# Designs tried in a protein design run: designed miniproteins, single chains, continued (4). Part 74

Each design is a single chain, and the fold is of that chain. pLDDT is the mean over its residues in the fold that is shown.

## One batch from the design tools (miniprotein)

Design m14567
Fold by ESMFold2-Fast:
Structure m14567 (fold): chain A 81 residues (1-81)
Amino acid sequence: SILDKLKEVAKEALERAKKVLPEEMVGAVEKLYERLMKSKDPEEAIELLEKMGVLLHIAGDDELAEWVGKQLKELEEELKK
């Protein structure tokens, strides 16, 4: 399902963030990830993943933020079908 794909992207984003971001920033991303993993609504999961991408961009990891943004756009288009 699209929700499962969103959760997989969020998991990959968190694992990469843990390697490159400061511990406090990882904590903020992790809180969004926990909310996303508990979500049963694909639209809510999209909003949470978008917020994760924004935090990654603010933290200075533009490459990871761009990757998350690309995955998000592809999954958003699938949801609108």
Scores: mean pLDDT 80

Design m14568
Fold by ESMFold2-Fast:
Structure m14568 (fold): chain A 94 residues (1-94)
Amino acid sequence: MTEEELKEVLREALEKIEEGLRLVEEGDVSKGTYLAQMGLARAAKALEQYGDLKGAQEVKNLATDISIGAGEGPEKAAEKIREAGEYVRRLYEE
């Protein structure tokens, strides 16, 4: 995987994470967390293919945090999705 291909996958993942956050904030926790986790799963696979194993593991940990947060309520789910989005955005912009 090239750096350009990685950035494209991270951009698409970020769009899904941001849409997931919007849905959680609108009250659809199940759909929102599902979209965010789908974005993170694609990002993790792309990072693994690129050779960023540390980044891939961090993204997998953030996806787990979203699953746990969803059980605590919408506010905690939104918090964990924001943290995940911040991490993916940093990877995309750097």
Scores: mean pLDDT 87

Design m14569
Fold by ESMFold2-Fast:
Order: sequence, then C-alpha cells, then structure tokens
Structure m14569 (fold): chain A 100 residues (1-100)
Amino acid sequence: SAKNAALEQQIRGLVMEMVSLMMGTAHRYARSQEIRDRIILRLQELYDAVVNGQISADEALARLEEILAELRAHASRDVAATEAQLAALMAQIRALQAEM
C-alpha cells in the first residue's frame, strides 16, 4: 500500500540517521585510526545497502548493534550518549513498524 511504502521510506531514513550518528561517534572517539577506518567502512557498506534497498530494517538494526558493540569496545570515552540517541531512533523505527 502507499501507506506502507511511506512508512518504509521513513524507517529507511531513521536507519540512515543511526548510521550517520555512529559514523560521527567513531570519528570522534575511536581509539586508533585502524579501528576508526574499519568501523567507518562497515557503516558505509551498511549505508549503501540501506540506500539501495538491499537489506531489511531488521537486518540493518542487527548489523548496527554489532558495529556499536565494536565501537563501544574500542572507544576512548563512554559512548552512553550515542547509545541513548540510537535507542530513541530504534524506538521510533519499532513504532513505525507497528503501523505496517
């Protein structure tokens, strides 16, 4: 339906916002250049897959959780603020999925 197509586009936009937030956090807080570059490459691949419609929102969220765990393990500072913002975006995605 047209409603479901609009909801899918909104969900995609929120996933892309989550990727952008994690990219910014990796640039600021990754302990080493090698780890930063690896995380950014994984996030860029995920972004491209989302933009091209190659993966579902649930698959994208699962990959984001895995990348967040790597970022958390290798961050120079606590990433709790980023985690809180990601949790809020994920709650919005789940609310939109419930409308479908």
Scores: mean pLDDT 87

Design m14570
Fold by ESMFold2-Fast:
Structure m14570 (fold): chain A 100 residues (1-100)
Amino acid sequence: MVYSTFKIQAELHKAILADDVTPEQQEKIKLLTELAELLETNPEEALKLAEEYGLEEMKLLALAKLGDISALVELLKRVHPDASEEEIAVAVENFKSYVA
């Protein structure tokens, strides 16, 4: 499984399981789902779209898909603020191993 896509899917799943999903939240979920698919098929376009919509996590995810490990580290710190430096390092190594 692709780490970047898996992370977005996990966040979408968590949002869907919330007790109340408004039409506005459904629109955001749809946008995030479309970006997740675009991120897998065309990360350059995903980056452009994320910039247009001001989605900082999506920008970092697209940059990581394009090989920017610094963007991956920033994304992991942003999504897991309580994560240790060791946990982040392990995630980065796993990502590199997956790409290789």
Scores: mean pLDDT 68

Design m14571
Fold by ESMFold2-Fast:
Structure m14571 (fold): chain A 112 residues (1-112)
Amino acid sequence: MLVVTAPSSVTVAEGGTAVLTFRSSQPIDIVNWVQVYPDGTRELLSFAGGPVSTLNPRASRFTTTYDPAAGVATLTISNVQAEDTATYEGIVTSLRTRESASASTTLTVVPA
């Protein structure tokens, strides 16, 4: 069974760095990152472990990495701003089993 785990919440002061580490019970073939805004709007940040689109004005502050064999995927946000306060969902897919599982972390940005 594919299981993904994440911290339930992360709090970072404005201007700091948020590190959102997701762990998979199986090797990662694909990881997608989705931002869920407080109003429920969903925005695809990263497709198949790739970089955040340069059309997103926050793209330069976002870094995505994953270690397929270790089952670890990380979304890093540098110089966090109040607008980054949202729920971040990591969706992991195993192509061998065609299973997918997700977990979510709520990021709260507090004044410095």
Scores: mean pLDDT 80

Design m14572
Fold by ESMFold2-Fast:
Structure m14572 (fold): chain A 80 residues (1-80)
Amino acid sequence: SNDEKILKEAEKELKERMEKLFAEMDPNSKEAQIKMLEEVLEVLEKTLKRLKEDPNADPELIKALEERIKKVKKKLEELK
């Protein structure tokens, strides 16, 4: 489905961003954790926008992504 394609592309982008980040930083550092969450948040928000533009997108998937974005934002605030 188109939803699965969008999610697979998002997963690939996240993996590439994480590999670049951890090539330059210790993954166990607080700074790396903050940067990781910022990258995750950016990809999730981009993915949510793409899904909202698709009239055939699963509304439950949209809701799940919105909840995940909220959790990532809270985690990021707690680490800063």
Scores: mean pLDDT 82

Design m14573
Fold by ESMFold2-Fast:
Order: structure tokens, then sequence, then C-alpha cells
Structure m14573 (fold): chain A 96 residues (1-96)
């Protein structure tokens, strides 16, 4: 019950973030772009695992969910790094 809700909410969140990242990727400076590309790959892997979890037994779904959470956390870390690099790049260009 709670497991199915968590999987569905994480799928919705991951898909929303993936769409947003694909849009902003074209505007990102080269230094930030690499980290956004890494985030996109990690969100894609998380979505794959969550979709697999939806079609699995409860025991297998819990394992897949835990693995997917690892990829989501890594993706968020890549986004944070990209944002920090992007802000720094803009600050440097504005100061020059």
Amino acid sequence: EELDKEIEELLKEANTRLIALRIVLGFAPPEARRHLEEAIRDYEKAIELLEQAKNSTPEEARKLLDEAKGYLKRADEHVDRANAIWAEAEAQRRAA
C-alpha cells in the first residue's frame, strides 16, 4: 500500500525533474553541462528501476526502490553541483 504510493510519487518527481533538466541543458555553460548530463543519466536509471518495481513482488520492489533512491540522491547531487558551477561561471563573466 505505502510502497506503491512511494514508487508512484518518486516516478512522478523523477520524470518531472528529467523533463526540466532536458530543457535547461541547452542553456547551461559547458562546465555545468557535464554534471546535468550525469544527473539526466541517474534520473533515467532511477525511473527504469521504479518502473521495474511497479511490476515486481513486494520483496523485489523494496530492493529496487532502495536502489532507485540511491540514483535519485546521486542525480540531486549532480544537479546541485551543476547549479553551483553555473552560478560561479556567471559571476566570473560578470566580474570580468
Scores: mean pLDDT 86

Design m14574
Fold by ESMFold2-Fast:
Structure m14574 (fold): chain A 62 residues (1-62)
Amino acid sequence: MEELEKEAEERAKKQLEVILSLKDDPTVVGLTKKYTGHGVEDEEGVFKVLKESWLKKLLALS
């Protein structure tokens, strides 16, 4: 579990960096809000949802 949480956190951080690099794109902003429930300005909220999504995906692959 510890290793999977760390992997999920790393993947979520990388994905958040990509989203933030595209924060001027209205499509990316809209999709982020739609799928995470958080705007790109709420980095912590977006990160939490991304981390949980990656953790579920990694657990399903185990």
Scores: mean pLDDT 78

Design m14575
Fold by ESMFold2-Fast:
Structure m14575 (fold): chain A 115 residues (1-115)
Amino acid sequence: SALQAEADELRRYADEIETLLTELRKGFEESPEQAAKAARRLADVAERIGQRHPELRGMADYLARVARELAEAFENGDIEKARQLLEETEGVAKGLIDYLRSRADALRAQAEAAA
C-alpha cells in the first residue's frame, strides 16, 4: 500500500541518518576527511527529506546547514568548532530520527487498520 511504502521510506531515511551519525563520530576520532564526507552526506539526506516532506522542511534545512558548517570546520582543521557543531548536529539529527520512526510506526498502524 501507499502508506506502507511511505513508512518504509521514512524508516530508511532514519536508518541512513543513524549510520551517518556513527560514521561522523568515528571520523571525528580517526579521520577528519571521513568526518567531513559523512557530514556532507548527512546534509544531502536532510535536504532530500525536506524536499519530499515539506512539513519537515524547517528541521531538515536546519540540519543541512549545521552539517555543512560541520564539514567546513573539519576541512579547515577547526577542531573546537567541529566539536560544538558535532554535538548540535547529533542533537538535531536524533530528534529527526525519532520523528521519522514515530511517523513510520503510525503509518504502518494506519495501513494495518485499513486492511
Scores: mean pLDDT 88

Design m14576
Fold by ESMFold2-Fast:
Structure m14576 (fold): chain A 62 residues (1-62)
Amino acid sequence: SLKEELESLLPKIKEGDIEAIHKAIELLINNDPELIKKIEELLKTESPQKALVKAIEEFLAS
């Protein structure tokens, strides 16, 4: 499932793995475009890694 894939990628994203970051973004574009919009908003003030971590952690908590 999307949640399981994002949970498996989250530790690598937190470590700054660029391939994991790109893979997570591709998964979200294809499965949750609303979460991508949230990440785009966060990118105005946060790094891509921080924006992605925040959005994924909130998604997994819901």
Scores: mean pLDDT 81

Design m14577
Fold by ESMFold2-Fast:
Structure m14577 (fold): chain A 91 residues (1-91)
Amino acid sequence: SALAARAEELAPTIRSREEAVAAMRALVDELREELLKRKGLPTLEELLKNKEKLEKEELAKLAYILYVLALEKGDEEYRKKAVELGELAEK
């Protein structure tokens, strides 16, 4: 699945691949459900609030959320930002 593929892509930036994929998949499902339950999707600006203060693991989590929202909404800006945050989490 697309979520599993994205989780595996970012897994090396967090910890062991197998554990990270399983944990990130569960986290993405939980956070995606919470975000989609809001009246309207959060703005990209709201999601990126304080991104520079986030730890590596939190940056990867945010990237996964943006990737899920990009798939649901078809928003290219969400996809681009997910890639940026994933790369930042790897550094």
Scores: mean pLDDT 57

Design m14578
Fold by ESMFold2-Fast:
Structure m14578 (fold): chain A 68 residues (1-68)
Amino acid sequence: NIKKGEEYIEKAKTASGKEKAELLLQAGKYYYKAGDLYSASAVYTEAIAEDPNNKEARELYDEVLKKI
């Protein structure tokens, strides 16, 4: 799961806007499944910064914060 998260981070480096936010959300979901809540929260924060209107990113970020 961490390795798949890293693959999505790598893809996100060459993307921007909504596409980058979606790739970061995928990375965060894999980190979350791996139990790496701090990495998940960090990439969800980046996704929100890249696309502030992404409601899923905000919801996933809130879920992670409740578990930290």
Scores: mean pLDDT 81

Design m14579
Fold by ESMFold2-Fast:
Structure m14579 (fold): chain A 84 residues (1-84)
Amino acid sequence: SENVYKQIVAEAKELIALAGDDAPEVLAHYLTVNAPLRYTASEALVKAAKAGDADAVKAVADQFNLNPADMLADIKEAVKDVKA
Protein backbone atom coordinates (compact mmCIF):
# COMPACT_ATOMS: atom_id res chain seq x y z
CA SER A 1 0.00 0.00 0.00
CA GLU A 2 1.19 3.53 -0.84
CA ASN A 3 0.06 4.60 2.66
CA VAL A 4 2.62 2.32 4.38
CA TYR A 5 5.52 3.89 2.43
CA LYS A 6 4.29 7.38 3.36
CA GLN A 7 4.16 6.27 7.03
CA ILE A 8 7.75 4.94 6.70
CA VAL A 9 8.85 8.36 5.34
CA ALA A 10 7.15 10.15 8.28
CA GLU A 11 8.61 7.85 11.00
CA ALA A 12 12.09 7.90 9.41
CA LYS A 13 11.97 11.73 9.25
CA GLU A 14 11.17 11.76 13.01
CA LEU A 15 14.17 9.45 13.62
CA ILE A 16 16.38 11.77 11.51
CA ALA A 17 15.15 14.83 13.49
CA LEU A 18 16.00 13.09 16.79
CA ALA A 19 19.26 11.28 15.87
CA GLY A 20 20.64 13.57 13.13
CA ASP A 21 23.65 12.11 11.32
CA ASP A 22 23.47 9.01 13.60
CA ALA A 23 20.05 8.00 12.18
CA PRO A 24 21.47 5.36 9.75
CA GLU A 25 23.54 3.71 12.53
CA VAL A 26 20.59 3.75 14.98
CA LEU A 27 18.15 2.32 12.40
CA ALA A 28 20.61 -0.41 11.30
CA HIS A 29 20.38 -2.00 14.80
CA TYR A 30 16.59 -2.47 14.37
CA LEU A 31 16.35 -3.72 10.75
CA THR A 32 15.42 -7.42 10.48
CA VAL A 33 17.84 -8.25 7.63
CA ASN A 34 21.14 -10.12 7.28
CA ALA A 35 23.78 -8.25 9.34
CA PRO A 36 26.13 -7.42 6.38
CA LEU A 37 23.19 -5.68 4.60
CA ARG A 38 21.79 -3.77 7.63
CA TYR A 39 23.97 -0.66 7.35
CA THR A 40 23.66 -0.42 3.55
CA ALA A 41 19.85 -0.82 3.73
CA SER A 42 19.63 1.68 6.63
CA GLU A 43 21.71 4.31 4.75
CA ALA A 44 19.57 3.87 1.60
CA LEU A 45 16.33 4.12 3.62
CA VAL A 46 17.45 7.27 5.47
CA LYS A 47 18.48 8.86 2.13
CA ALA A 48 15.06 8.07 0.59
CA ALA A 49 13.24 9.43 3.68
CA LYS A 50 15.31 12.68 3.66
CA ALA A 51 14.11 13.18 0.07
CA GLY A 52 10.50 12.57 1.25
CA ASP A 53 10.22 10.00 -1.55
CA ALA A 54 7.80 7.12 -0.85
CA ASP A 55 8.63 5.56 -4.25
CA ALA A 56 12.35 5.56 -3.31
CA VAL A 57 11.44 3.88 0.02
CA LYS A 58 9.56 1.19 -1.96
CA ALA A 59 12.64 0.75 -4.21
CA VAL A 60 14.80 0.20 -1.07
CA ALA A 61 12.29 -2.38 0.26
CA ASP A 62 12.36 -4.19 -3.11
CA GLN A 63 16.20 -4.01 -3.39
CA PHE A 64 16.84 -5.50 0.08
CA ASN A 65 13.77 -7.80 0.06
CA LEU A 66 12.26 -6.01 3.07
CA ASN A 67 8.63 -6.28 4.17
CA PRO A 68 7.27 -2.67 4.42
CA ALA A 69 5.17 -3.44 7.53
CA ASP A 70 8.29 -4.84 9.27
CA MET A 71 10.29 -1.78 8.14
CA LEU A 72 7.67 0.53 9.68
CA ALA A 73 7.69 -1.47 12.96
CA ASP A 74 11.52 -1.41 13.09
CA ILE A 75 11.65 2.38 12.51
CA LYS A 76 8.98 2.95 15.22
CA GLU A 77 11.07 0.93 17.71
CA ALA A 78 14.19 2.96 16.76
CA VAL A 79 12.24 6.22 17.36
CA LYS A 80 11.05 4.94 20.78
CA ASP A 81 14.62 4.01 21.79
CA VAL A 82 16.03 7.43 20.81
CA LYS A 83 13.21 9.19 22.77
CA ALA A 84 13.89 7.14 25.94
Scores: mean pLDDT 84

Design m14580
Fold by ESMFold2-Fast:
Structure m14580 (fold): chain A 81 residues (1-81)
Amino acid sequence: MEEELQREVDRAVVILHAAVGLVAAKNQGNEKARELFSKAIDAANQGKYDEAAKYLAEGEELMGRPDLAKSTKAAVERAKA
């Protein structure tokens, strides 16, 4: 039960980070980052968390936030467990 709950929380964190990134990218006019964050949300909603992590991390790096990309990878690895 606890492990299942943790995985659901980690999935929600990935989606939340992608949504926040999407809004930030839109405000900056960074179309490539917007596309990457949108793809991350779509992949997460389809249960494709490896793809979601990849797109989210790429978007975060493109936005100049490599530390967020590292946090995203950690959350997705736990969601896969």
Scores: mean pLDDT 74

Design m14581
Fold by ESMFold2-Fast:
Structure m14581 (fold): chain A 74 residues (1-74)
Amino acid sequence: MSVEEIRKEFEERVEEILEEARRTGDFEAASKRLLQEVADMAMRLREAGASDAEVAAIADEKLREMGRRLKELQ
């Protein structure tokens, strides 16, 4: 699996989690799931041969985006 495919799959999972949060109002559960998805993505990126610097940059970008999106829903 390529880095781009892993990023795309992660974005799809994020959309599912945010939609669930909108439906249920359980933003604590959504926050925990999003953190787990970032951890899982980071592991998959390393397994696919991405450098530690690339993994850190992608994870930081996604954590900032998700944090903002969660706050906008509350």
Scores: mean pLDDT 81

Design m14582
Fold by ESMFold2-Fast:
Structure m14582 (fold): chain A 107 residues (1-107)
Amino acid sequence: LEEELEKLSDEEFQRKADVAFWKSLFLGTLEPYKPVREIGLKRIKEKKMKNPKEGDQSYYDHPEVQKKLEELKDNEDIMIAYENGPLPLPFDKALELAYKELLKESR
């Protein structure tokens, strides 16, 4: 359930996110990853913005960032980099990478 995902520690949430993402790749659809992505975005807003419904909308709320995140999560090369990186990337770090990648493209 989504409520259970919200209660998980960052490490437990990352484990769930990894499993859901791999299931999505295996099935050829984002459906298993969709609820995890939504909760992940909510977690990022709450922890990093500290004002989940106030202030300027974070870059994570921007349509281009969400599109880039979906592109990166669907990309096998990104998944290989994610798994074979020096340390496993938590879901919020994956969002940070998507954000940084978008900033690099926009110069």
Scores: mean pLDDT 53

Design m14583
Fold by ESMFold2-Fast:
Structure m14583 (fold): chain A 80 residues (1-80)
Amino acid sequence: SLDERLERLEKTVETLEKIFENIKPYLTPEQAAELERLLEEMRELVEQGKKASGKEAVEILKQLLEVMNRFSRLLLESFR
């Protein structure tokens, strides 16, 4: 269950990385740097999640979702 959720979230991160690469040429250097930093945070949390168990894994998954939400919001703001 937790492993299955983490696998789905990792695939979401891969999709966000692909979206970022496709839009990167249209971003300012500052926008690109902010979004790239959030992608790096997401990747680090995925790797931490793979090593974690129990309550620690749940907290890492929550943090990963929070970073994903921040990324999505900033991504939308970059088009304004």
Scores: mean pLDDT 86

Design m14584
Fold by ESMFold2-Fast:
Structure m14584 (fold): chain A 79 residues (1-79)
Amino acid sequence: MALDPSEASKEEKRELGEFLGEQGEKIGEGSNKAVEEAVEELEAKLAELRRNGAPASLVEALETGGEKLFSPLGLSLKR
């Protein structure tokens, strides 16, 4: 359970932005394999954040970023 009531720090949001940028580059290459790898990495990161009790704002930022990356491709991140 997350005990820390703090919002995600500026550093955590920066790291998340860099991660999402890397996944966006993979998607931009237009290969089906790169897109599948980006989906798997995003799902794994979501699971890790939830397991570690990360702030809800960080989880929401990852979900929103993933949705924006996958929406133009007709893909949806589950949950």
Scores: mean pLDDT 69

Design m14585
Fold by ESMFold2-Fast:
Structure m14585 (fold): chain A 91 residues (1-91)
Amino acid sequence: SERVAALEEQVARLIEAIDGLEAFLKSKERELYSREDFLRALERAEGNLAQLEAAARSLPEVPPELAEKLAEARARLARLRALVDEVFSSQ
């Protein structure tokens, strides 16, 4: 459906944003940003994912492909969060 296609597009854009954050975190340009900057970006991405998950739950039936993409976005956010904690570890 058109609504499902729109949600899949929004999830794809969120995954691209997460990948962009990971690229910045691994780049030399990371030195221009604080841990707090990355945490705020993560909080925004997590909020966006929560809204997309809620929108998917409002569908009469969640297509397996959409559910898989949402799970992928969730896993990528969890990995990025762990990477931020690793990079900015005080130990």
Scores: mean pLDDT 85

Design m14586
Fold by ESMFold2-Fast:
Structure m14586 (fold): chain A 80 residues (1-80)
Amino acid sequence: EKEAKQKKIEELKAKLRELVAQLEATDDEKKRQEITEQIIDVLIEGHKLLVELNPDVISEEEFEKFIEEQLKKLEELKKK
């Protein structure tokens, strides 16, 4: 089951990178909002999985820092 959670985290990281690339490529405000909502959902799911993982996994700390960085960027985007 730990392997399944680790695989899910890697899938979420890949999905997040895809969504960020789509957000950067999109000039449509409505589409940007939809992508931003999807990014937030992925970040929340990833955070829940990280809390369940054993802290001996180095990838856990890397993904946690990545989530924190992305959340800060999203807060700045919402300031308009």
Scores: mean pLDDT 69

Design m14587
Fold by ESMFold2-Fast:
Structure m14587 (fold): chain A 79 residues (1-79)
Amino acid sequence: MAAEEEEKRKRARELIERLRANVQLTRAGKLVLSDEQLQKLEEEAKKQEEELKNGMWKYLIEEVARLRGVSEAELEAAL
């Protein structure tokens, strides 16, 4: 569903913006992240990365390869 994909993209943008804000606060010395908070952020980042690689990333590579008339393997080798 188009609306569902758009919602996922919106959530991804919001997560990136929050991560950037947290980095700014950490650099300013105003946000000291505990090991537990850092581990949770890393786990969320890994989950997002796997979702992109196994879902949207694979689909994106397939469509780009199709549009350019090359194989997926050839496109991945060029990246």
Scores: mean pLDDT 59

Design m14588
Fold by ESMFold2-Fast:
Structure m14588 (fold): chain A 91 residues (1-91)
Amino acid sequence: KKEILEKGKEYGKKLIEAYEKGDKETAEKYAKKLRELAEKNDEGAAALARGEALGDEVGSKEKADYLTAAGMIGPEEAAEKAKELLKEKKE
């Protein structure tokens, strides 16, 4: 479980960095890795479900994956990245 949490954190950071750089292929790669990791752990599955629910409000599955990635890193990171996504949506 601890290794799953650390992998989720690592994949989450990689997804966020790729998304912010506009590297859709790398972002999609890490989004897939995060989903596979979530399927192996109940807590990860819950985090994925929360990210998908947030994505409905933000209007994008890509943004839902990004918020799920931030959530896997931690609640403070999730809040900060959600704020950045809302700023990008305005532009």
Scores: mean pLDDT 65

Design m14589
Fold by ESMFold2-Fast:
Structure m14589 (fold): chain A 68 residues (1-68)
Amino acid sequence: DAEAEFKKFDKDGDGVLDGPELKEFVESYLSFKSAEEFNSTIAKADKDKDETLDFAEYKAFLDSLAAK
């Protein structure tokens, strides 16, 4: 399921979510009140600081959201 969802957002088929793809994915999963909340959430998931999520980072991001 996570793989299928990742592929739905990966419009370029390059194996990473970047810029608009990443924003669409995050906004579809979460409701953010501000760009600051979005950027804070991504910064915690994006260990490489490149503003992209590969599949491993994508799974880590979902795991972080599942933790209460």
Scores: mean pLDDT 66

Design m14590
Fold by ESMFold2-Fast:
Structure m14590 (fold): chain A 94 residues (1-94)
Amino acid sequence: SMEEIEELLEILEKTIKEILPQLPEDVAKQVEELLKKIREAVKKKDYETAIKLLREAILLLVQEALRNRDNPELTNIALALAIEFQEILDALEK
């Protein structure tokens, strides 16, 4: 499912482009950097590194949601991104 993973990454990049401005700048930059590293790992077929980086991205976004739980809009955005990264992780682990 290399084609499936590449399609999911393309969808995630489009989603990120639209909603990253609504995240804190430091978190947005970390998410963009992680996505770039994940894409490079997938291209190299280094799936162990891709899985590790996907888990790091999910953890970062879940922690951001928990930190901002009093802000439903920011929490929902962070969790939505975490779900997108989780879908790619699930595709890689199958």
Scores: mean pLDDT 82

Design m14591
Fold by ESMFold2-Fast:
Structure m14591 (fold): chain A 70 residues (1-70)
Amino acid sequence: LKKKIDEIIEEYKKQGKTVSYVVRTTGDGVTLGIVSVNGEKTPVVTLVRETPDGKVSVEKVHTSDLPDFR
């Protein structure tokens, strides 16, 4: 999980941008969402999720579909 997040953050840094993120831990795994870029909240959150079996996925979802990030 952390490696994938670090990769995404580095991509934003290469573009001269800074990001903020939140972490949610559930029984089904760990989800991390990038919620702001350069101090502005994004309408689309980049989710990085790791399941307990070690699978990592990355997806982009509108914040309207993610009440957890309100």
Scores: mean pLDDT 65

Design m14592
Fold by ESMFold2-Fast:
Structure m14592 (fold): chain A 79 residues (1-79)
Amino acid sequence: MIEELTEKAIKEVEAHLSPKEAAIASEALREAAAKSSSVEEMLELLREQAVKAHLEGDEEKARALQIAGGIFEKLAEES
């Protein structure tokens, strides 16, 4: 389930974001999926990564991660 949702989210970010933002989002989605056993854990890890990026001053990464989290949440709700 998580792996399937992750692949769907990656396709969505690749379709709608720039190549650079899609690469950031896809890497974060795959990393979170590898460390998570639930949708809730996925969303928490993506949120933590977005907050960290924001605190580090990487606004582009923070934005890409927020979008990735939103897409994953939407797909999980539809499942």
Scores: mean pLDDT 82

Design m14593
Fold by ESMFold2-Fast:
Structure m14593 (fold): chain A 100 residues (1-100)
Amino acid sequence: SEEERTERARELLREAAELARKAAEMAKEHPSVRTLLTAAAGYLEEGARSSPEEAVELARRAIDFLEGALASPEELSEETRELIREAIEKAREALRLLES
């Protein structure tokens, strides 16, 4: 149902936000990356409690920030990079459910 898809999407956005926040803590020595990850987490958290239409826009913006963090030339641990990739995957899955 539409309601079940929306609730699942919100759960995925919350999970993505937690991963982004964990990645931000691990990236504390890289302030530019930490800022991008913190912004992404904020957008994902806002998306999880927004209307489906607003959640789509917020999720898209969060994905852009996460991809920006991953594309950073700063030397991040593979563990940090994996958290960012997992956050992107969950946010993209949420976006797919919200657009269906």
Scores: mean pLDDT 90

Design m14594
Fold by ESMFold2-Fast:
Structure m14594 (fold): chain A 97 residues (1-97)
Amino acid sequence: MSEGEKALERLYEIARELENATLADIPRWGTPTEEQLAEASKFPTEQLQAQYLMLQLEGFRKRLEEAYKAVEEHKEELTVSQYVAAKLIRIGIENML
């Protein structure tokens, strides 16, 4: 498996973790501020609250940004379909909330 394919696999794993986020997972990625917790409480479901918090936390954001960077650095090792899939995942995450 190429470095590009490994980067894409990591991006799929991160997207899946975000899709299946629970409030119990949040301490893994950092400690939310009281303001972030108050904002999260405005979302209608616990899953959306968890997804919002995960996207705000430095630990998760760093992992996500590193995966995006790795895909871009190794894009020439990816097929057109694989690179398009990576771009669609990024767009989906950026427009989730």
Scores: mean pLDDT 84

Design m14595
Fold by ESMFold2-Fast:
Structure m14595 (fold): chain A 71 residues (1-71)
Amino acid sequence: MKEEEKKKEIEKVNRITALELRRIGDLFDLELAGATPQQVVDVQIEYERELAEIEGWSEEELQARIAKIKA
């Protein structure tokens, strides 16, 4: 119920925050290495897959988000 929903929301926020910090670090490393646009896209796709696992998204929703990154 409301209290359990609040606890689950806090847990998800903590997981998303940790993922976002890792994403920022990886993108910084790619910039220093002179990465290609394709390498940046590949890293973004990897993080969308991790986010889908945390949020519990369907494979269809994940594929739609990946398509937007590639566009």
Scores: mean pLDDT 78

Design m14596
Fold by ESMFold2-Fast:
Structure m14596 (fold): chain A 105 residues (1-105)
Amino acid sequence: SVTAEMPAEVVAPAGRDTVVPVAVTSGSGAATSAALARVEPDGALRVVGQSTAALAGGGSGTLDAVVRDATPADSGEHVPLVASGDFAGGSVALGNRTRLTVVPA
């Protein structure tokens, strides 16, 4: 099992990369990676940032999900995705929600 916590609100300058820290606890098993996904108006999830690092199974720490070249379309409600594997084929858990606001730089 995995848990994920992130700030309730994140402000990102447009046209710049923004680091969103995801505090992750992985109980045991496969390596754990983190991503930030926007909740689209239709309820679909769109990944807007991913960690390049992974925690070993049984580890805990902060994974930095990097939102690259933020645009106003990335503003809105977001959830952290945490996978004990990869996001395409691994198991995924949703963490708490956060609001991302993209502001003019």
Scores: mean pLDDT 72

Design m14597
Fold by ESMFold2-Fast:
Structure m14597 (fold): chain A 94 residues (1-94)
Amino acid sequence: MSPLLQELEELLKEAAEALKNKDYEKAIEIIRRSLRLLEEHFGDDPEVAALVEVARRLLEKAEKSKDEEEKFRYLEQALKAIQLAVERLKEREA
């Protein structure tokens, strides 16, 4: 596995842990960092680009949400979209 994909997997684990702890600010920061890395290194892959766009829209909805349960659900969905992008990239390296 590339060092970049390993870093993305570690970021996904940290974001999931932040969400479990209801540390939404930390989860948002980690999700933003993950999206930046995917855009910088894998933006040429149209499926990854589409998943990044979905995750970005979900992140925006989470940041604008005043309801804690809605914020959690949007962040969880954004994280899942990033996870699907990472899984796709791992299959390409296999």
Scores: mean pLDDT 85

Design m14598
Fold by ESMFold2-Fast:
Formats: sequence, structure tokens, C-alpha cells
Structure m14598 (fold): chain A 100 residues (1-100)
Amino acid sequence: PSEEEIDRDVIIAFVEIVKALALNDLKKANTPEAQEIGKKLSEAVDKAIEALEAGDFDTAIKYLNEAKKLVEQLPLDEETKKSLLSIIDNIIAQVRELKA
């Protein structure tokens, strides 16, 4: 595989890990509002992954930014929220480098 393909697969893996961590913490809150936001987050992350697999990095960045806004709305503790947002920011930066 090309270096670009390996880097993309690594970024996709990080995005999937962020989704799993956010949804796992969300299960502890168990409110209808949190579950609705969690569903939207799952959909945004899935669309970001689809865009990454298609090589559409602009669309991937768009959905990663949507995922950031949804994470900010989740009833997670502030430290977990900051950690997830930081990871997403690093993923966006790596997607921008992959696009360059």
C-alpha cells in the first residue's frame, strides 16, 4: 500500500476510537437528549469515515467539525470532553496534511 493509504487507514482508526470512547461514556448518562446527540455524532463520524475512504478530505473535515460540535453538547465531564475535542483537532490537522 502507498504511504497515503497507510496514513488514511491510521486516521480512520483514530476516528473510530474517538466514536467508541464518546459513545461508551454517553451510555453512562442514558438520557433521551444524550442518546439523540450520540446518534447524530455516530452519523457524522460514519460520514467522515466514508469521505476519508473516498479520498474526499474536504467532506471528511466538514463532518469531523460537525462531530466536534456534537461532542461539546454531550453530557460528559469537562476533562473527557476536552480530551476528545483535542483528539478530533489532531485528526483534522492530519487530514489537512494528507490533503496537501
Scores: mean pLDDT 76

Design m14599
Fold by ESMFold2-Fast:
Structure m14599 (fold): chain A 64 residues (1-64)
Amino acid sequence: VEELLYKAAYDTAKVALLNGESREDALKIAESAIRAVASHLGIDVPDEKIREIAEKALEEVLKE
């Protein structure tokens, strides 16, 4: 489950950065992607955890 949320955040953050979005906007986009996937799966994920996963994914994209 967490792997699926991370994958969504990673893919969306990567596309956002590739399109010239700022780091801050890419993070917001990744958080929105996690929220959308969690909602679709009927999973309750606290905002703190969503941010954690999004930040981890963004860091990994930037590191390559």
Scores: mean pLDDT 80

